# Designed miniproteins, single chains: the designs that were tried, part 77

Each design is a single chain, and the fold is of that chain. pLDDT is the mean over its residues in the fold that is shown.

## One batch from the design tools (miniprotein)

Design m2672
Fold by ESMFold2-Fast:
Structure m2672 (fold): chain A 64 residues (1-64)
Amino acid sequence: PTYRITNTGDHPILTSDGTIFKPGETVTLEGTPTITLLPDGSLLISNASKTLLAHPEDVTVEEV
């Protein structure tokens, strides 16, 4: 499956591959991502090729 992650916040999000996605932009992930809640309340979202760090209120994750 393919997943689309949208930045719904007001701050840019940096991915592990150096891509910056701005408010309103999307990143596509192949395969089902692993989502881990970190102690600070942020989400670590990863697949085999990239990882991103975001607050739960600032992202949506959608299967496409």
Scores: mean pLDDT 80

Design m2673
Fold by ESMFold2-Fast:
Structure m2673 (fold): chain A 85 residues (1-85)
Amino acid sequence: MKVTLKGAVTEELKKALEELAELLAEASRGQPALESSATYKDEEGKTVKMHLRLTPDGEVELEVEVESEETAKKMAELIKKGIEE
């Protein structure tokens, strides 16, 4: 498992992403390899970049780059809600 954070990262976002990566590692076992990258603008026009790599062996690489602390806080909240599902 590897989680890389860049830019205006909060401790809440770091913790949420590490928890998400751990869950994804368990969920990826026996699944095909998956690699996904996304770049988008948040509601304030700030750039968010994400890169995700999953392997059938349960290895996870997650890279997130966020330009603003407010965006990082919102992302942490969304990830926590996703984990509940």
Scores: mean pLDDT 74

Design m2674
Fold by ESMFold2-Fast:
Structure m2674 (fold): chain A 61 residues (1-61)
Amino acid sequence: MTTAEKVAEVFRRVGPSAETARAIVEKFGEDILTATKEELMAVPGVDEETADRILAARDAV
């Protein structure tokens, strides 16, 4: 599974809005897989619950 496929799987599991998903990709790209909770929460539209869901989805891929 490629890094891009892992990122897509994380977004599929979390289900963020298209605007939030785009903001995350534009800021981190593939670094989404290694970003801290604080770094994820710096993105507009990412609250603590969304950041926790991203972390959980990363653990599953």
Scores: mean pLDDT 78

Design m2675
Fold by ESMFold2-Fast:
Structure m2675 (fold): chain A 61 residues (1-61)
Amino acid sequence: EFEGEVLAAFAEIYLALAKMSPTEEDRKEAANKAIELADQLESLGFTDEAERIRKAAEEIL
């Protein structure tokens, strides 16, 4: 289903925003949004993709 691909794409965008954010506040907000999208992916059965995104977000935080 394309919904998983769309959520993964949004998560990658938020991860990129987190890495580019000059302030800790913006970085945390973007990384947390990526984690929320990862939780949605996990709920849809995309467990491996969700785990990958979550780890990347945790590395940024």
Scores: mean pLDDT 80

Design m2676
Fold by ESMFold2-Fast:
Structure m2676 (fold): chain A 88 residues (1-88)
Amino acid sequence: MTEEELAEYEKKFKLLDQDGDGVIDADELQKAVNASKDDEIFKALDINKDGKIDEKEGELIQEADIDEDGKLDFEEFKKLMSKEEAKK
């Protein structure tokens, strides 16, 4: 992971972490999925950069929850982002 990739992940994580508690919960994910396509929150969750956030991307984020607590911390988020970049 490059320093530039890390900075981009931090930016996206902070945008999704609306409460600023250092984790992304199900409510924050639900708000991102229901956002407009032009919203930065929607674009942050659009990992595939295909202009869509569907149930599969929401499920993929939940599957990245290593602690199984229904929340994503920054380390879990980085692993999810790195996995998606490896597919492209």
Scores: mean pLDDT 61

Design m2677
Fold by ESMFold2-Fast:
Structure m2677 (fold): chain A 94 residues (1-94)
Amino acid sequence: APPPVVSDAGVASARQLVENAEANLPLLKQEVEDADNMSERERAVRASAVGIEIAALDFAEWVLERAGSSQEDIERVRRLREEYKKIFDALLAK
């Protein structure tokens, strides 16, 4: 069967997700540095939010790949997802 067609609106939404995630990355890195001052519950709640964002970035990568986006754009999303994954792991390790 042919792959599902992604809409222009879907591509715009995927790009917006990537831009929002990039903008939030410095704040999340600072939060990891402050993680030793967080309760286990606070770290778990924050890790859950980061996990949801990782899933959103996985979906954004899929949309951009289906839309025929440049390799540079795809690698940008992959790098961002790996940074979020490191934050997720760091929050759970404390």
Scores: mean pLDDT 81

Design m2678
Fold by ESMFold2-Fast:
Structure m2678 (fold): chain A 109 residues (1-109)
Amino acid sequence: PLKTHPEEAAFTATLAQLPGFDAASTAATIATLRANGFSLPEVLRASPEELMAIPGIGPRRAAAILAAALRVVMGLSPEEIRRYLSLTPGLNVPQSFIDEIAARLAKLE
């Protein structure tokens, strides 16, 4: 399982930089994911509908969570993550929001 402290710390730090998140809301969201059985591998295996079934996680938060997990676990570039989210069915998020996620991820380099 990807429950290594370095990967979880990187996921937390990455998510905190994405639109709609700060340090406090990121910590609360990660606690909620863990309480619902979603570790990093489970997040990557989940559909957008499964993530959005978690109380407090809407489509924008689901997009940010998936982006952070793809970056940290799979090492995808901001452009690869932008393409992935744009092509994900059921993720009803404006393209401008996906573009903002990619722009913020690019700043982490």
Scores: mean pLDDT 80

Design m2679
Fold by ESMFold2-Fast:
Structure m2679 (fold): chain A 89 residues (1-89)
Amino acid sequence: MLDKAIELAKKAIEQAKKENNEIMKKAAEIVLETAEKYKKGEISDLEAQVDLGIAQIYIGLSKMIGEASDETYKLLDEAIRLIEEELKR
C-alpha cells in the first residue's frame, strides 16, 4: 500500500536526521517522492522503478560506510518493497 510506504519513508527521514546521515536522508526523500508521485499518477511504473533504483544506490553506499542504524535500513527496505508490490500489481 502506497500510504504505508509514504509513512515508512517519512519515519526513515526522521531517523536519518537523528543519525545525522545525509546519504540515508537523501535515499528516504527519493523513496517518499517516488511513492507520492506514483500515487498521484505523475510518474509511470518505469519512472518509479528508475527512481527506486537511485534510492537503492544511496542505501547501498550508506550500508558500505556503516553509518545508518538497522532500523533506518528496515524502514526504507519495507517502503521500497511496498512500492514494488504496487508496481507488480
Scores: mean pLDDT 82

Design m2680
Fold by ESMFold2-Fast:
Structure m2680 (fold): chain A 73 residues (1-73)
Amino acid sequence: SELDEVRERVAELFALARERFQQGDVTLALTLMLTAGGEAFLFARKTKTPEAEELVEEVIKRNKAFLDEIRAA
């Protein structure tokens, strides 16, 4: 489904963001994290389904946790 494809792409972008953060590239890590957020948001705006809105809430929580990790480093 398109939802599953967006979920996989968001997960891939977050995995890349974590890898870049571990390599010391904070700027690229932040860019990839924000791209994941944009992908989820645009999908929710297009589809207007509860499942897409849930994905946005998941990504917001994940972004907050990642920002807290970066800030603590």
Scores: mean pLDDT 86

Design m2681
Fold by ESMFold2-Fast:
Structure m2681 (fold): chain A 64 residues (1-64)
Amino acid sequence: NMEKLKKLFETLYEMNKSLLEDPESEENKLKLAKDAVVIYYALQRISISEEEIEEKAKELLEKI
């Protein structure tokens, strides 16, 4: 699951890098990681809390 989430984040990051002036900022990376988590779980039709989204986003960034 984390591997698929990582791949989704990497894909979104490459797209985002073309669209934003500061794609490598820690703030923008964290926002993108949270978005990746939300999208990933929404596609699975799984409910996830705001707190769990933040925890998983931080885990994702630690593995990248």
Scores: mean pLDDT 76

Design m2682
Fold by ESMFold2-Fast:
Structure m2682 (fold): chain A 85 residues (1-85)
Amino acid sequence: HMSQQELLRQFIAIMDQADTDGDGTITWAEFDGFLDQIRARFPDFTDQQIADLRALMRQADTDGDGTITRDEFIAAMRTFLARYH
């Protein structure tokens, strides 16, 4: 029922909710919290798909400083949803 576009919008909203500082960056701890929200709200995603998403996000972390920008997050989510949705 949920389109890829609507699912991406929901993922972005959950990420923005996890970014408690509102600075447009998230830590890996905050990203793991986001993954817990995805497991809770979207049980159709398997543990293997969640692990693949985490690996994809790790690959997108070009700064290597252990933080994820909003733009890197959106790019990784688009790639993930195109693959699995």
Scores: mean pLDDT 73

Design m2683
Fold by ESMFold2-Fast:
Structure m2683 (fold): chain A 74 residues (1-74)
Amino acid sequence: SLEEKRAEAVERVRQLIDEHRGMTPEERRKALRAEIARIAQELMDEGFPDSEVARIVQEVAAEGRRLLAEKEAA
């Protein structure tokens, strides 16, 4: 389901942030943007409507930024 894809996308972003702990904040933000772009392309390739892909991308991007801020504050 689209909800399962959203959960998977959030987990991918969480793992990406954890794996790139040695990077600068700028490098981590760049990596996050690239991963979100890949997730969007995968969802489009699976046939999800552009409007649903855009919604998921916005939600995942917001969560990714929150996770980055949390890591930077720690």
Scores: mean pLDDT 80

Design m2684
Fold by ESMFold2-Fast:
Structure m2684 (fold): chain A 100 residues (1-100)
Amino acid sequence: MPEITDASIEAFKKALKKALEDLKVPGPFDVDSLPDESIRRLLEEVYKNFDKLPIPVSKEDIEAAIKGDEEAAYKVVTALLKYAPFFPEVRRILTTSLNR
């Protein structure tokens, strides 16, 4: 797994805010109130469980997102949000990482 840095967390929070706005997702998500550790856990869980996630992103997209690539982070987070309603595995990763 690539090293998760402060730049990784900032890029992912920025991507998450944009994806929530673009997808018009109604929910209790306040991205600014999320601890950095929650974003770190989410990135770790997505990387570890990649083979179990039925989302249209590559492992390389996830690695680029972890390295702080904003476009890759947006692609990954948009896929997670878009597919969460349809796949329990995606939903579990989001809820487990962001609620703890």
Scores: mean pLDDT 76

Design m2685
Fold by ESMFold2-Fast:
Structure m2685 (fold): chain A 78 residues (1-78)
Amino acid sequence: MKDDIIKELRDLADGFEEQAREYEKQGNLELAERLRRTSDYLREVADLLEQGKISAEEGQKALTEALGVSSEILQERL
């Protein structure tokens, strides 16, 4: 459970950072900044969860918020 949340947080962080670079190249600086900040936040949450400094519930909440951002971006591609 905990390891799955950590992995998913890091995977999403990597994805958001990659997409931020793409949007920055396209001139969408606002979306690039949002994605980059979300990526940084997710990496920090994953590290804190791995170290046992925050609860699994806090990790799940961060993951749920990140999935909301991901869903918005997927809608743009549809």
Scores: mean pLDDT 77

Design m2686
Fold by ESMFold2-Fast:
Parts: structure tokens; C-alpha cells; sequence
Structure m2686 (fold): chain A 79 residues (1-79)
């Protein structure tokens, strides 16, 4: 059953990524799925996602410094 639960979770994560309309949240979800081994990414794809997400998070943090805690958590997720 564990294998079936993992496959169902993978499908749910992929669907959530596809249906997400917020670009930052979509990129973050895709990277988190990779970290949890739910999807596979090439080294180039991973690097591009990490760089893009980091840049977006830095811009968001500059505009919303009160969200420092969320910003730090997001930075850890993209590594």
C-alpha cells in the first residue's frame, strides 16, 4: 500500500502544480516535489528553478519585509 500511496500523492502534487496560477507558488511546489522525490528534474532544470525562485523570493521579500519568517523557510525549500 505504501507504493500506491506514494503514487497517489505524486499525482496530487503534479495536479496541484499544473493548476496553480500563482507563478511563485507553482515554482516552489515543483521544487518541493523534487526534494521529496515525487518528480524528477534534470540538473539544468533544477538549477534554473532554484535561480528563478530565489530571485522572485528576493523581490517579494524586498516588498514585504514583514514576511521574513516565510521568506527564510522558502529559501531553505529551494536549496
Amino acid sequence: EVEKEIEEEREKVLEAIETETNETAKLLAKHVAYKYKLIELSEEELREIQERMRAVLEEHHARNPEHEEAYRAALELIE
Scores: mean pLDDT 66

Design m2687
Fold by ESMFold2-Fast:
Structure m2687 (fold): chain A 78 residues (1-78)
Amino acid sequence: MSKEELDREIAEALGRMTGEIARHLEDPEEAVEFATRQIRLLLEKLGPENARLAAEAIVSLLPPEVAERVREAAERLL
């Protein structure tokens, strides 16, 4: 992929994932599992450095309780 295509794909993926995670916030367990699954997919597609940056961005947008659990899961994956 070109850098421009990669940057756009990352931004679009982050937007979609943040929206989907927010939908699951009514069930914190589902929100954490969904976020963890998305971070794993980013790790597989974009590599650990880009996945780490995406995970930090996602965590910064979540409520503190969910954010801390997602951060712990991301640290185990990355």
Scores: mean pLDDT 71

Design m2688
Fold by ESMFold2-Fast:
Structure m2688 (fold): chain A 68 residues (1-68)
Amino acid sequence: AEEEVRKLVEEMIKEIKNTPVEELDDLWEKYMAKLVEILDKLPPEKARKLLDEIAPKVEKAVEEARKK
């Protein structure tokens, strides 16, 4: 479960780097929907910790994509 979340986040970051800025919001929404579904299957404590770990990484990737 945690591995699935990390893999999904890696895929999302890779796609963010190759996606036009105009489409980033749609990409984010799509991946967040999948991420929430996986997180709902985890114990709340682990889901929260994992979300706190990955959210900054995704936000940074989006910010860097907007700079390029």
Scores: mean pLDDT 74

Design m2689
Fold by ESMFold2-Fast:
Structure m2689 (fold): chain A 87 residues (1-87)
Amino acid sequence: GEAEDLKQAADEGSQPEKAKETWELRLKFSEAVKRAMNAQDAQDAEGMREVAQELEEISKESEKAGDNATADEAREWSEFLRNELAR
């Protein structure tokens, strides 16, 4: 319900401020996803591998910060890219 809406609104409202840990992780995640899309568009297997590794690091950092949502999303993206590279 509204809790999900507030989470998305907080992303827009908290980006350059005191929610530094959450913001930095979300920014890294967003940039990694953008690179994943660019690598897919360019059919760059090396780029996809590098982004998958970055997403694994983001997942670990998010786990350390206690941000399970970002950790889960980053891990799923990393696995998706690795699976795409395999088949």
Scores: mean pLDDT 73

Design m2690
Fold by ESMFold2-Fast:
Structure m2690 (fold): chain A 73 residues (1-73)
Amino acid sequence: MSPEKEELRFRRNLFEIMKSGTELVIKRIKEKLSKNPDLPEEVKQRNLDLIERNERTREELDKEIEKLTKELE
């Protein structure tokens, strides 16, 4: 409607896309870990660290989406 609200909607949609990307990465790493039980311990730990990092990014994106959603009310 207003240019300001269109910008907020665009930003929210961008963060939603980014969140979907991080969720896909997490899913793929978890699937890889479940299918490869004989992975070296150091490789398992690296993948667990990657999951944790992506989970933190997802939480940050969720907070930004919530903030933008409230501004669009």
Scores: mean pLDDT 83

Design m2691
Fold by ESMFold2-Fast:
Structure m2691 (fold): chain A 86 residues (1-86)
Amino acid sequence: TLERVREIMEEEVAALEDERAREAVRLAGEALIAAAQGDFEAAARAEAEALALASKIADDPEVLKRVTEAMTRIARAAAPALEAVL
């Protein structure tokens, strides 16, 4: 359910200490939720913002690793809803 995807996103964001990492993961999670709802314009905008923010943390491998792990867990939770739309 999209409710469960949002819960996982909030849990992953809460586990991050870096503010830019929190915002990047939140935007990426919102993009997945929007895509799962069929709102590909909102998904594209959120993804573009997440990518722009991720470029600012790319020089910190530990922060980038934590962001990637969080995004992977959110994407895994969103996969059934995304498969229904795609």
Scores: mean pLDDT 78

Design m2692
Fold by ESMFold2-Fast:
Structure m2692 (fold): chain A 106 residues (1-106)
Amino acid sequence: GHHMLEKIREILEQIEKETDPKKKLELAKELLQLIEQADLSPAEAEEFAERLWKLIEKETDPEVKKALAEALLALGRKLIENAETLEEITRGIGFVLRAIGELLDL
């Protein structure tokens, strides 16, 4: 519900501000669990996926990058599952492919 969405936004904001790789990793793992449990609209999944992609592009720690990519994969799958348009499915596939690319490079 709404509480889960606010918690996801809070964790994303915490990761964006965190500098310690160990704490980022813990937050990224918590984020994945929240995403897997959350009932996300396509717009919400896309918002969170775009924020995660920006974090992945800036991340230098391999373990943190992997955890963020796993969360992005989950968001891409949620976007595809809950998509109402072909454009939303296409964007979801795009996030899935980006996440897989990152996971294969690590």
Scores: mean pLDDT 88

Design m2693
Fold by ESMFold2-Fast:
Parts: structure tokens; sequence; C-alpha cells
Structure m2693 (fold): chain A 81 residues (1-81)
């Protein structure tokens, strides 16, 4: 079984990939919602889910206010790792 730390790191890297490949903030939000829903269904811990939800909110807010900056995105992901 993967550890909470391994799940968190994997999900954060997937979220970073979504942000880099998404065509719109709306697409990004949908991808994050789908990822989080899948992780809840798989029984991922509430602590990991809360941290990922916080990361999703910060990434979406940053992209909405400042546009996509790969360096800023990397800093955000690192903060939640």
Amino acid sequence: MPTDEEILRGALELMRSFALSSRSVEELELQFDQLLAWLRKEGVSEEVLERLEAAAREIVAHVREHGLDPEALARIVRRFA
C-alpha cells in the first residue's frame, strides 16, 4: 500500500501536470475535482485530501490572478509536499 506521503506527492505532481496542460481555469478546476473525487472513492485519508484541496485552491487562485507560471506552480506544489 502506498503511504500518505507517497499519495500526496503523486497527486501533487499530477495536479502540476494538469495545470501545465489545461486550456482554461474551468478545465483545471474540473480535473482537480475529478482527481479529488477519485481519491476519496479509493479511501485516501482525510488529512491528505484536505492538503490536496488546499493546494488545488492555491493553484487555481494563482492561475486566475497571475496566469500560468511554471516556476510559481513548482513553488506552490513544493509548499504542499
Scores: mean pLDDT 83

Design m2694
Fold by ESMFold2-Fast:
Structure m2694 (fold): chain A 91 residues (1-91)
Amino acid sequence: AEEEKKKKELIEKIKHVLQAIVKVAEKLGLLTEQDKANNAKGLEKVENADLPLSKLQEMDKIIQQEIQDIKKKNEENPLPEIEELLKELEK
């Protein structure tokens, strides 16, 4: 019960990050119609994959580390696109 709840929380957190990236990439005109279809399928796979809690925790750790690295780089050389991404990630 508790493990399943933690899995759901991590899946939602991972989905939120992926959705934020897709939303910003679409605003920047970087996505083709094929990319949009592939991204939707990717989100569905994350939701439907019965991944072990340990793997979800590893994924979250990697994602959070990448977000911190992006924040640090943006502090040194601010880009409007990166600021928009960070703003979406905070929602």
Scores: mean pLDDT 74

Design m2695
Fold by ESMFold2-Fast:
Structure m2695 (fold): chain A 68 residues (1-68)
Amino acid sequence: SEISEKILKEAVELFRELLDAGEDPATAALRASKYILEKADKENLSQEEIDLIIHRFAEELARLVAER
């Protein structure tokens, strides 16, 4: 849980940094998603934990890019 929260936070921070650097949201999301998968693999997280991180990450992305 604590490791999952840390990975999520780091992925969201990476996504924000990429957007600030001029990356399009789709490319930024792909790169941050790869980061999640790499970190989850190193920490030996279960598929259920990985799925939860990805789901919560998608929610954060929706919040950050849902401007009309």
Scores: mean pLDDT 83

Design m2696
Fold by ESMFold2-Fast:
Structure m2696 (fold): chain A 62 residues (1-62)
Amino acid sequence: SRLEELLELIEKLEKEGQQLIAEGQAIIASGVDKELGQKLIAEGKRKIELAKELRRLAGLGE
């Protein structure tokens, strides 16, 4: 169903977002590339916010 496909997309976005934030934080901590680390954190946060919006639109936030 479309709802099942949407739930799978939401879960993927949440996992990818969390992974990008963790990777970005690790890069910043290593001191190798602060700009890349910040970019990855920003991308991860965007994915998490998109997942939240999709949950809201699907009525999953109520």
Scores: mean pLDDT 86

Design m2697
Fold by ESMFold2-Fast:
Structure m2697 (fold): chain A 99 residues (1-99)
Amino acid sequence: MSEEEKKEKIKELEEKLKEAKEKGDAVGVALIEGEILRVEGKFEEAKEIYERLAKMTTEPEIRAKALEGLGKVYEDQGKLELAKKYYEKAEELFKSVNK
C-alpha cells in the first residue's frame, strides 16, 4: 500500500470513528481504532485492542469481528499461518450465529 493510499484509508477510518463515537457504539469504536492502528503499522497496539474486545464480549458476532481483526494484523505482519487460524476461528463463530 502506498503512503497516499494509507493516508486516504486512515482518513476514511477517522470519519467512521467519529460516527461510531457520536452513536455511542463502543464496539464499533474499538474495531475502527484497531483497524487505524493496523493501517499505521502499530501492530502490537492493534492486537491489544482486538484481544481485549474478544475477551470482554459475550456476543459471538463481536468476538468473531475481533478475531478477524487479529487475523488481518497477523496477515500484515506476514504471519500467514497465524492469520489463517484466527480467520478460521472467526468463521466458526459467524457460522454459530448465522444458522
Scores: mean pLDDT 83

Design m2698
Fold by ESMFold2-Fast:
Structure m2698 (fold): chain A 60 residues (1-60)
Amino acid sequence: SPWEEPLLAFLQAHPDHAFSVRELSRLSGLSQSATSRTLRGLEARGQVVRTADGRYRLAA
């Protein structure tokens, strides 16, 4: 997905920070739906993890 690289770049710049879908949408300029879909794909591949409060961060 062409949106994976920008989202991963933000997460890699802040590997200890958990971002909401809204925050990543704002930072990337993508829609919330596109951001959410891309993050679920990255989570399925183990590249990001979803926290209990629904935020996403880079997998350790």
Scores: mean pLDDT 80

Design m2699
Fold by ESMFold2-Fast:
Structure m2699 (fold): chain A 68 residues (1-68)
Amino acid sequence: MEEVKKKEDEELRKAGFANDEDAIRKYLEEQGYSEEEIEKRIEATKRVNKAVELRKQGKSADEIEKEL
C-alpha cells in the first residue's frame, strides 16, 4: 500500500503540477491522504522534484537527502 502511494507521488513529481493546487489536492485525496498531508505534499513538491533531478544524475539516496 505504501509502495502504491510512493509510485503515484513520483508520477505527480514528473508532471510538474506544483502550480495547480486544486488538481494536486484532488489526486492526493483519491490516494487516501488527509487534508493536512496534502498541504504538506504541495509544499514539499519542489524539493521532491529536485531529488528526482539528482537521482537522474546517479546520486545515491544519502546524497539526495543531504541536498534537500
Scores: mean pLDDT 66

Design m2700
Fold by ESMFold2-Fast:
Structure m2700 (fold): chain A 104 residues (1-104)
Amino acid sequence: MLPGETPGAASPEEALERFLERARAQGLVDDDEVEELRRMAKEALESETAATRQLRRQVGGETLLLTLFYGKDADMEVFSAVAVRLDAEGRSVGIETAASYIER
């Protein structure tokens, strides 16, 4: 199951903020991590072509992996994000996702 689909036709920035809010609510990130993730995600969203960005963050013996995808095509822009939290042994203990579509 992919919980955390962003509802509505949010802009990429709105989708990002809702994704970060959901990830924070699930305990996948804290407030300090949200600021770093927001900065990196905005850099990915400003890419002129389809771009994938990955962030690896260590938190309290756990690893947070974030993958951001930004795609630009004809009449649309697409943003998607996946955050996964790994325990100290590398096992997945949490997942959050988001997606956004904007028409030009």
Scores: mean pLDDT 65

Design m2701
Fold by ESMFold2-Fast:
Structure m2701 (fold): chain A 95 residues (1-95)
Amino acid sequence: SFIDEYLKVTLEEVEKAKSIQEAYEIVYQGLMTVYYLTLIETQDPDLALERMREVGERLLQEVEERYPDDQDLIQAVRDAIKDALREAEEHKKAL
């Protein structure tokens, strides 16, 4: 599915990240890409937000399962998801 493809790409990039800040930026940009590509394809910001939430939730679960002791990485992923969703919701409000 579209969600599975974006999840896989984002996870591969996170695994290659050289710092916590880089991991944050990868997750943030990955989720914003899901939002904007869905908007271009569907013109549906509610669907775009729903896809972002699903990708973010699955990404967080995968990171927690693969790196359970890396609290800094888990927190960076949580923060990136929160910040990306907030930015997308503000963008939707301005439409």
Scores: mean pLDDT 86

Design m2702
Fold by ESMFold2-Fast:
Structure m2702 (fold): chain A 74 residues (1-74)
Amino acid sequence: MIQKIDEKAEEAKKILEKAKVSKEELEKLQANLAKASPEEQGLVAAWNIVENKEFAKKTVPIGKEAAREIAAER
């Protein structure tokens, strides 16, 4: 389950490297996502997957919220 997110993060990283898009450009695309092309929206989604994985690894607050949801579900 979580492992698939890790695999998607690796694929997303490769897509970002091939596109040669800077983090600043991705932030601007995210701010104007409604006006972004489908290709640009894909790049922003890939970047969010990579950033969320790194953010959770370093900070863990999101992991705590996810654990609460899982516990509340069952």
Scores: mean pLDDT 61

Design m2703
Fold by ESMFold2-Fast:
Structure m2703 (fold): chain A 64 residues (1-64)
Amino acid sequence: SVEEKAKELVERARELAKQDPRFEGGLISVESFANLALNSSNAQTFLGSGWQHLQTQEQRLQQS
């Protein structure tokens, strides 16, 4: 379900923020994307944007 996918996205972002507090802003952005997905007919678009944002943050943390 969209709710399950949104929770998965947010949980991954929380894991990242726990590793580096500098990603706290990234977590807030991902939570915003997840909330938009839950309240939109274009849920997949917002979930995709949230995952893309999170991947960018993860790459920055890993310096890859």
Scores: mean pLDDT 78

Design m2704
Fold by ESMFold2-Fast:
Structure m2704 (fold): chain A 79 residues (1-79)
Amino acid sequence: MSLEEQARELKERVENLEISPREALERIEALLGEPYVSRETLEHLREALEILEKLGLFSSEEERQRLAELKRTIDRLLA
């Protein structure tokens, strides 16, 4: 499975409440650590983070801070 496909599937799992916020954040961080992450992959990951933020199903403030850090990282990579 491509990184883009993994990012799209992750977004769908977040939308359908099939994955916890903690696990979703861990997977997003792992995908961002891969070499040659495409713009399309970054866009899917950004959308997944926006959905997580909108749902607000965080168990801790650390998860919210991690989401904000990952959003900043993706925005920097997309610039």
Scores: mean pLDDT 80

Design m2705
Fold by ESMFold2-Fast:
Parts: structure tokens; sequence; C-alpha cells
Structure m2705 (fold): chain A 95 residues (1-95)
């Protein structure tokens, strides 16, 4: 699945990071996935779904900053960006 591709890309990135940034990336990845799941929760309000989209974008931006600072390889970054943007697009298209 697309989510599985995103998580595999994150695992590959995580192996290239310092222990401190591994914990940071893991927390940001969890927030991104939880926001994605909230956007598809039938009990969530439209306002909560819009907020979830914003949380996904913020988490992705912070993850990209970590990847840039740690000079993560370009193929792992490309897989991350491609999968992350497609997940964001799916949430946006549902709003």
Amino acid sequence: SLLDKFLEAMKKVMEQLSPENQKRLEELTKRFVEAYEKAFDPTASDAEKQKALGEMIKAMTEMLRIMQDEKVDEDAVYEFVTAGLELIRRVRDRL
C-alpha cells in the first residue's frame, strides 16, 4: 500500500540518522500517520480533518529539515517525498 511505502521509506531514512534525530523522526512519522488516519475517521468533524491535513504538512516539513541536516541519500528522500505528497493529496481530495 502507499502507507506501507511511506513507512518503508521512513525506516530507510531512520538508519542514516543520529539517535536523537531517529527519535525525532519516529515521533514525527507517528504524528503524520495519526493525522492521516484522523482525516479518514468517520467520527471526525470537517474542522478536525482540515487540522489533520495541516498537521501532516507540518510533520512532513520537519522531517524534510531533519533529512537535509543529516544529508540523507537522495533516493530515500525521493521515496519519502513521493509517498508523503500522495498521502497528503488523498486527504486534500477528500475535503
Scores: mean pLDDT 86

Design m2706
Fold by ESMFold2-Fast:
Structure m2706 (fold): chain A 65 residues (1-65)
Amino acid sequence: SASLEAGREVRAVGLAVETGFERARVEGDELIFYTDEEDEKLFAEQERAARREGERLGMRVRVYR
């Protein structure tokens, strides 16, 4: 439902703020994160955080740099 998707988007945005992603959104069953992080170590940490959130929610994850 639209309400469920909105709730997931709010959580994804919250995670993005905590992990330094530029933005996040929900599209169907996917969590989509955007980052301009050039540091490979920090980028790897961002990817791990995004994947953990996807696993927790049972959703697919995409990370764009």
Scores: mean pLDDT 74

Design m2707
Fold by ESMFold2-Fast:
Structure m2707 (fold): chain A 58 residues (1-58)
Amino acid sequence: MEKAEELLEKGREAFAAGDLVSGRRHYTLAAQAYVDEGNTKMAREILDEGRKLRAEAE
């Protein structure tokens, strides 16, 4: 699996481009990668951020 930071960066780029599907997918993968690294706090923050970005785009 890609590193959590790389997945998060891809997610941010996707949201900036208006690709909400890819943005959400990459944020979910980044959160899972952070959990696998033992950083459950960062995983939670990223999932919350992804939800906010999706809501703002609506």
Scores: mean pLDDT 78

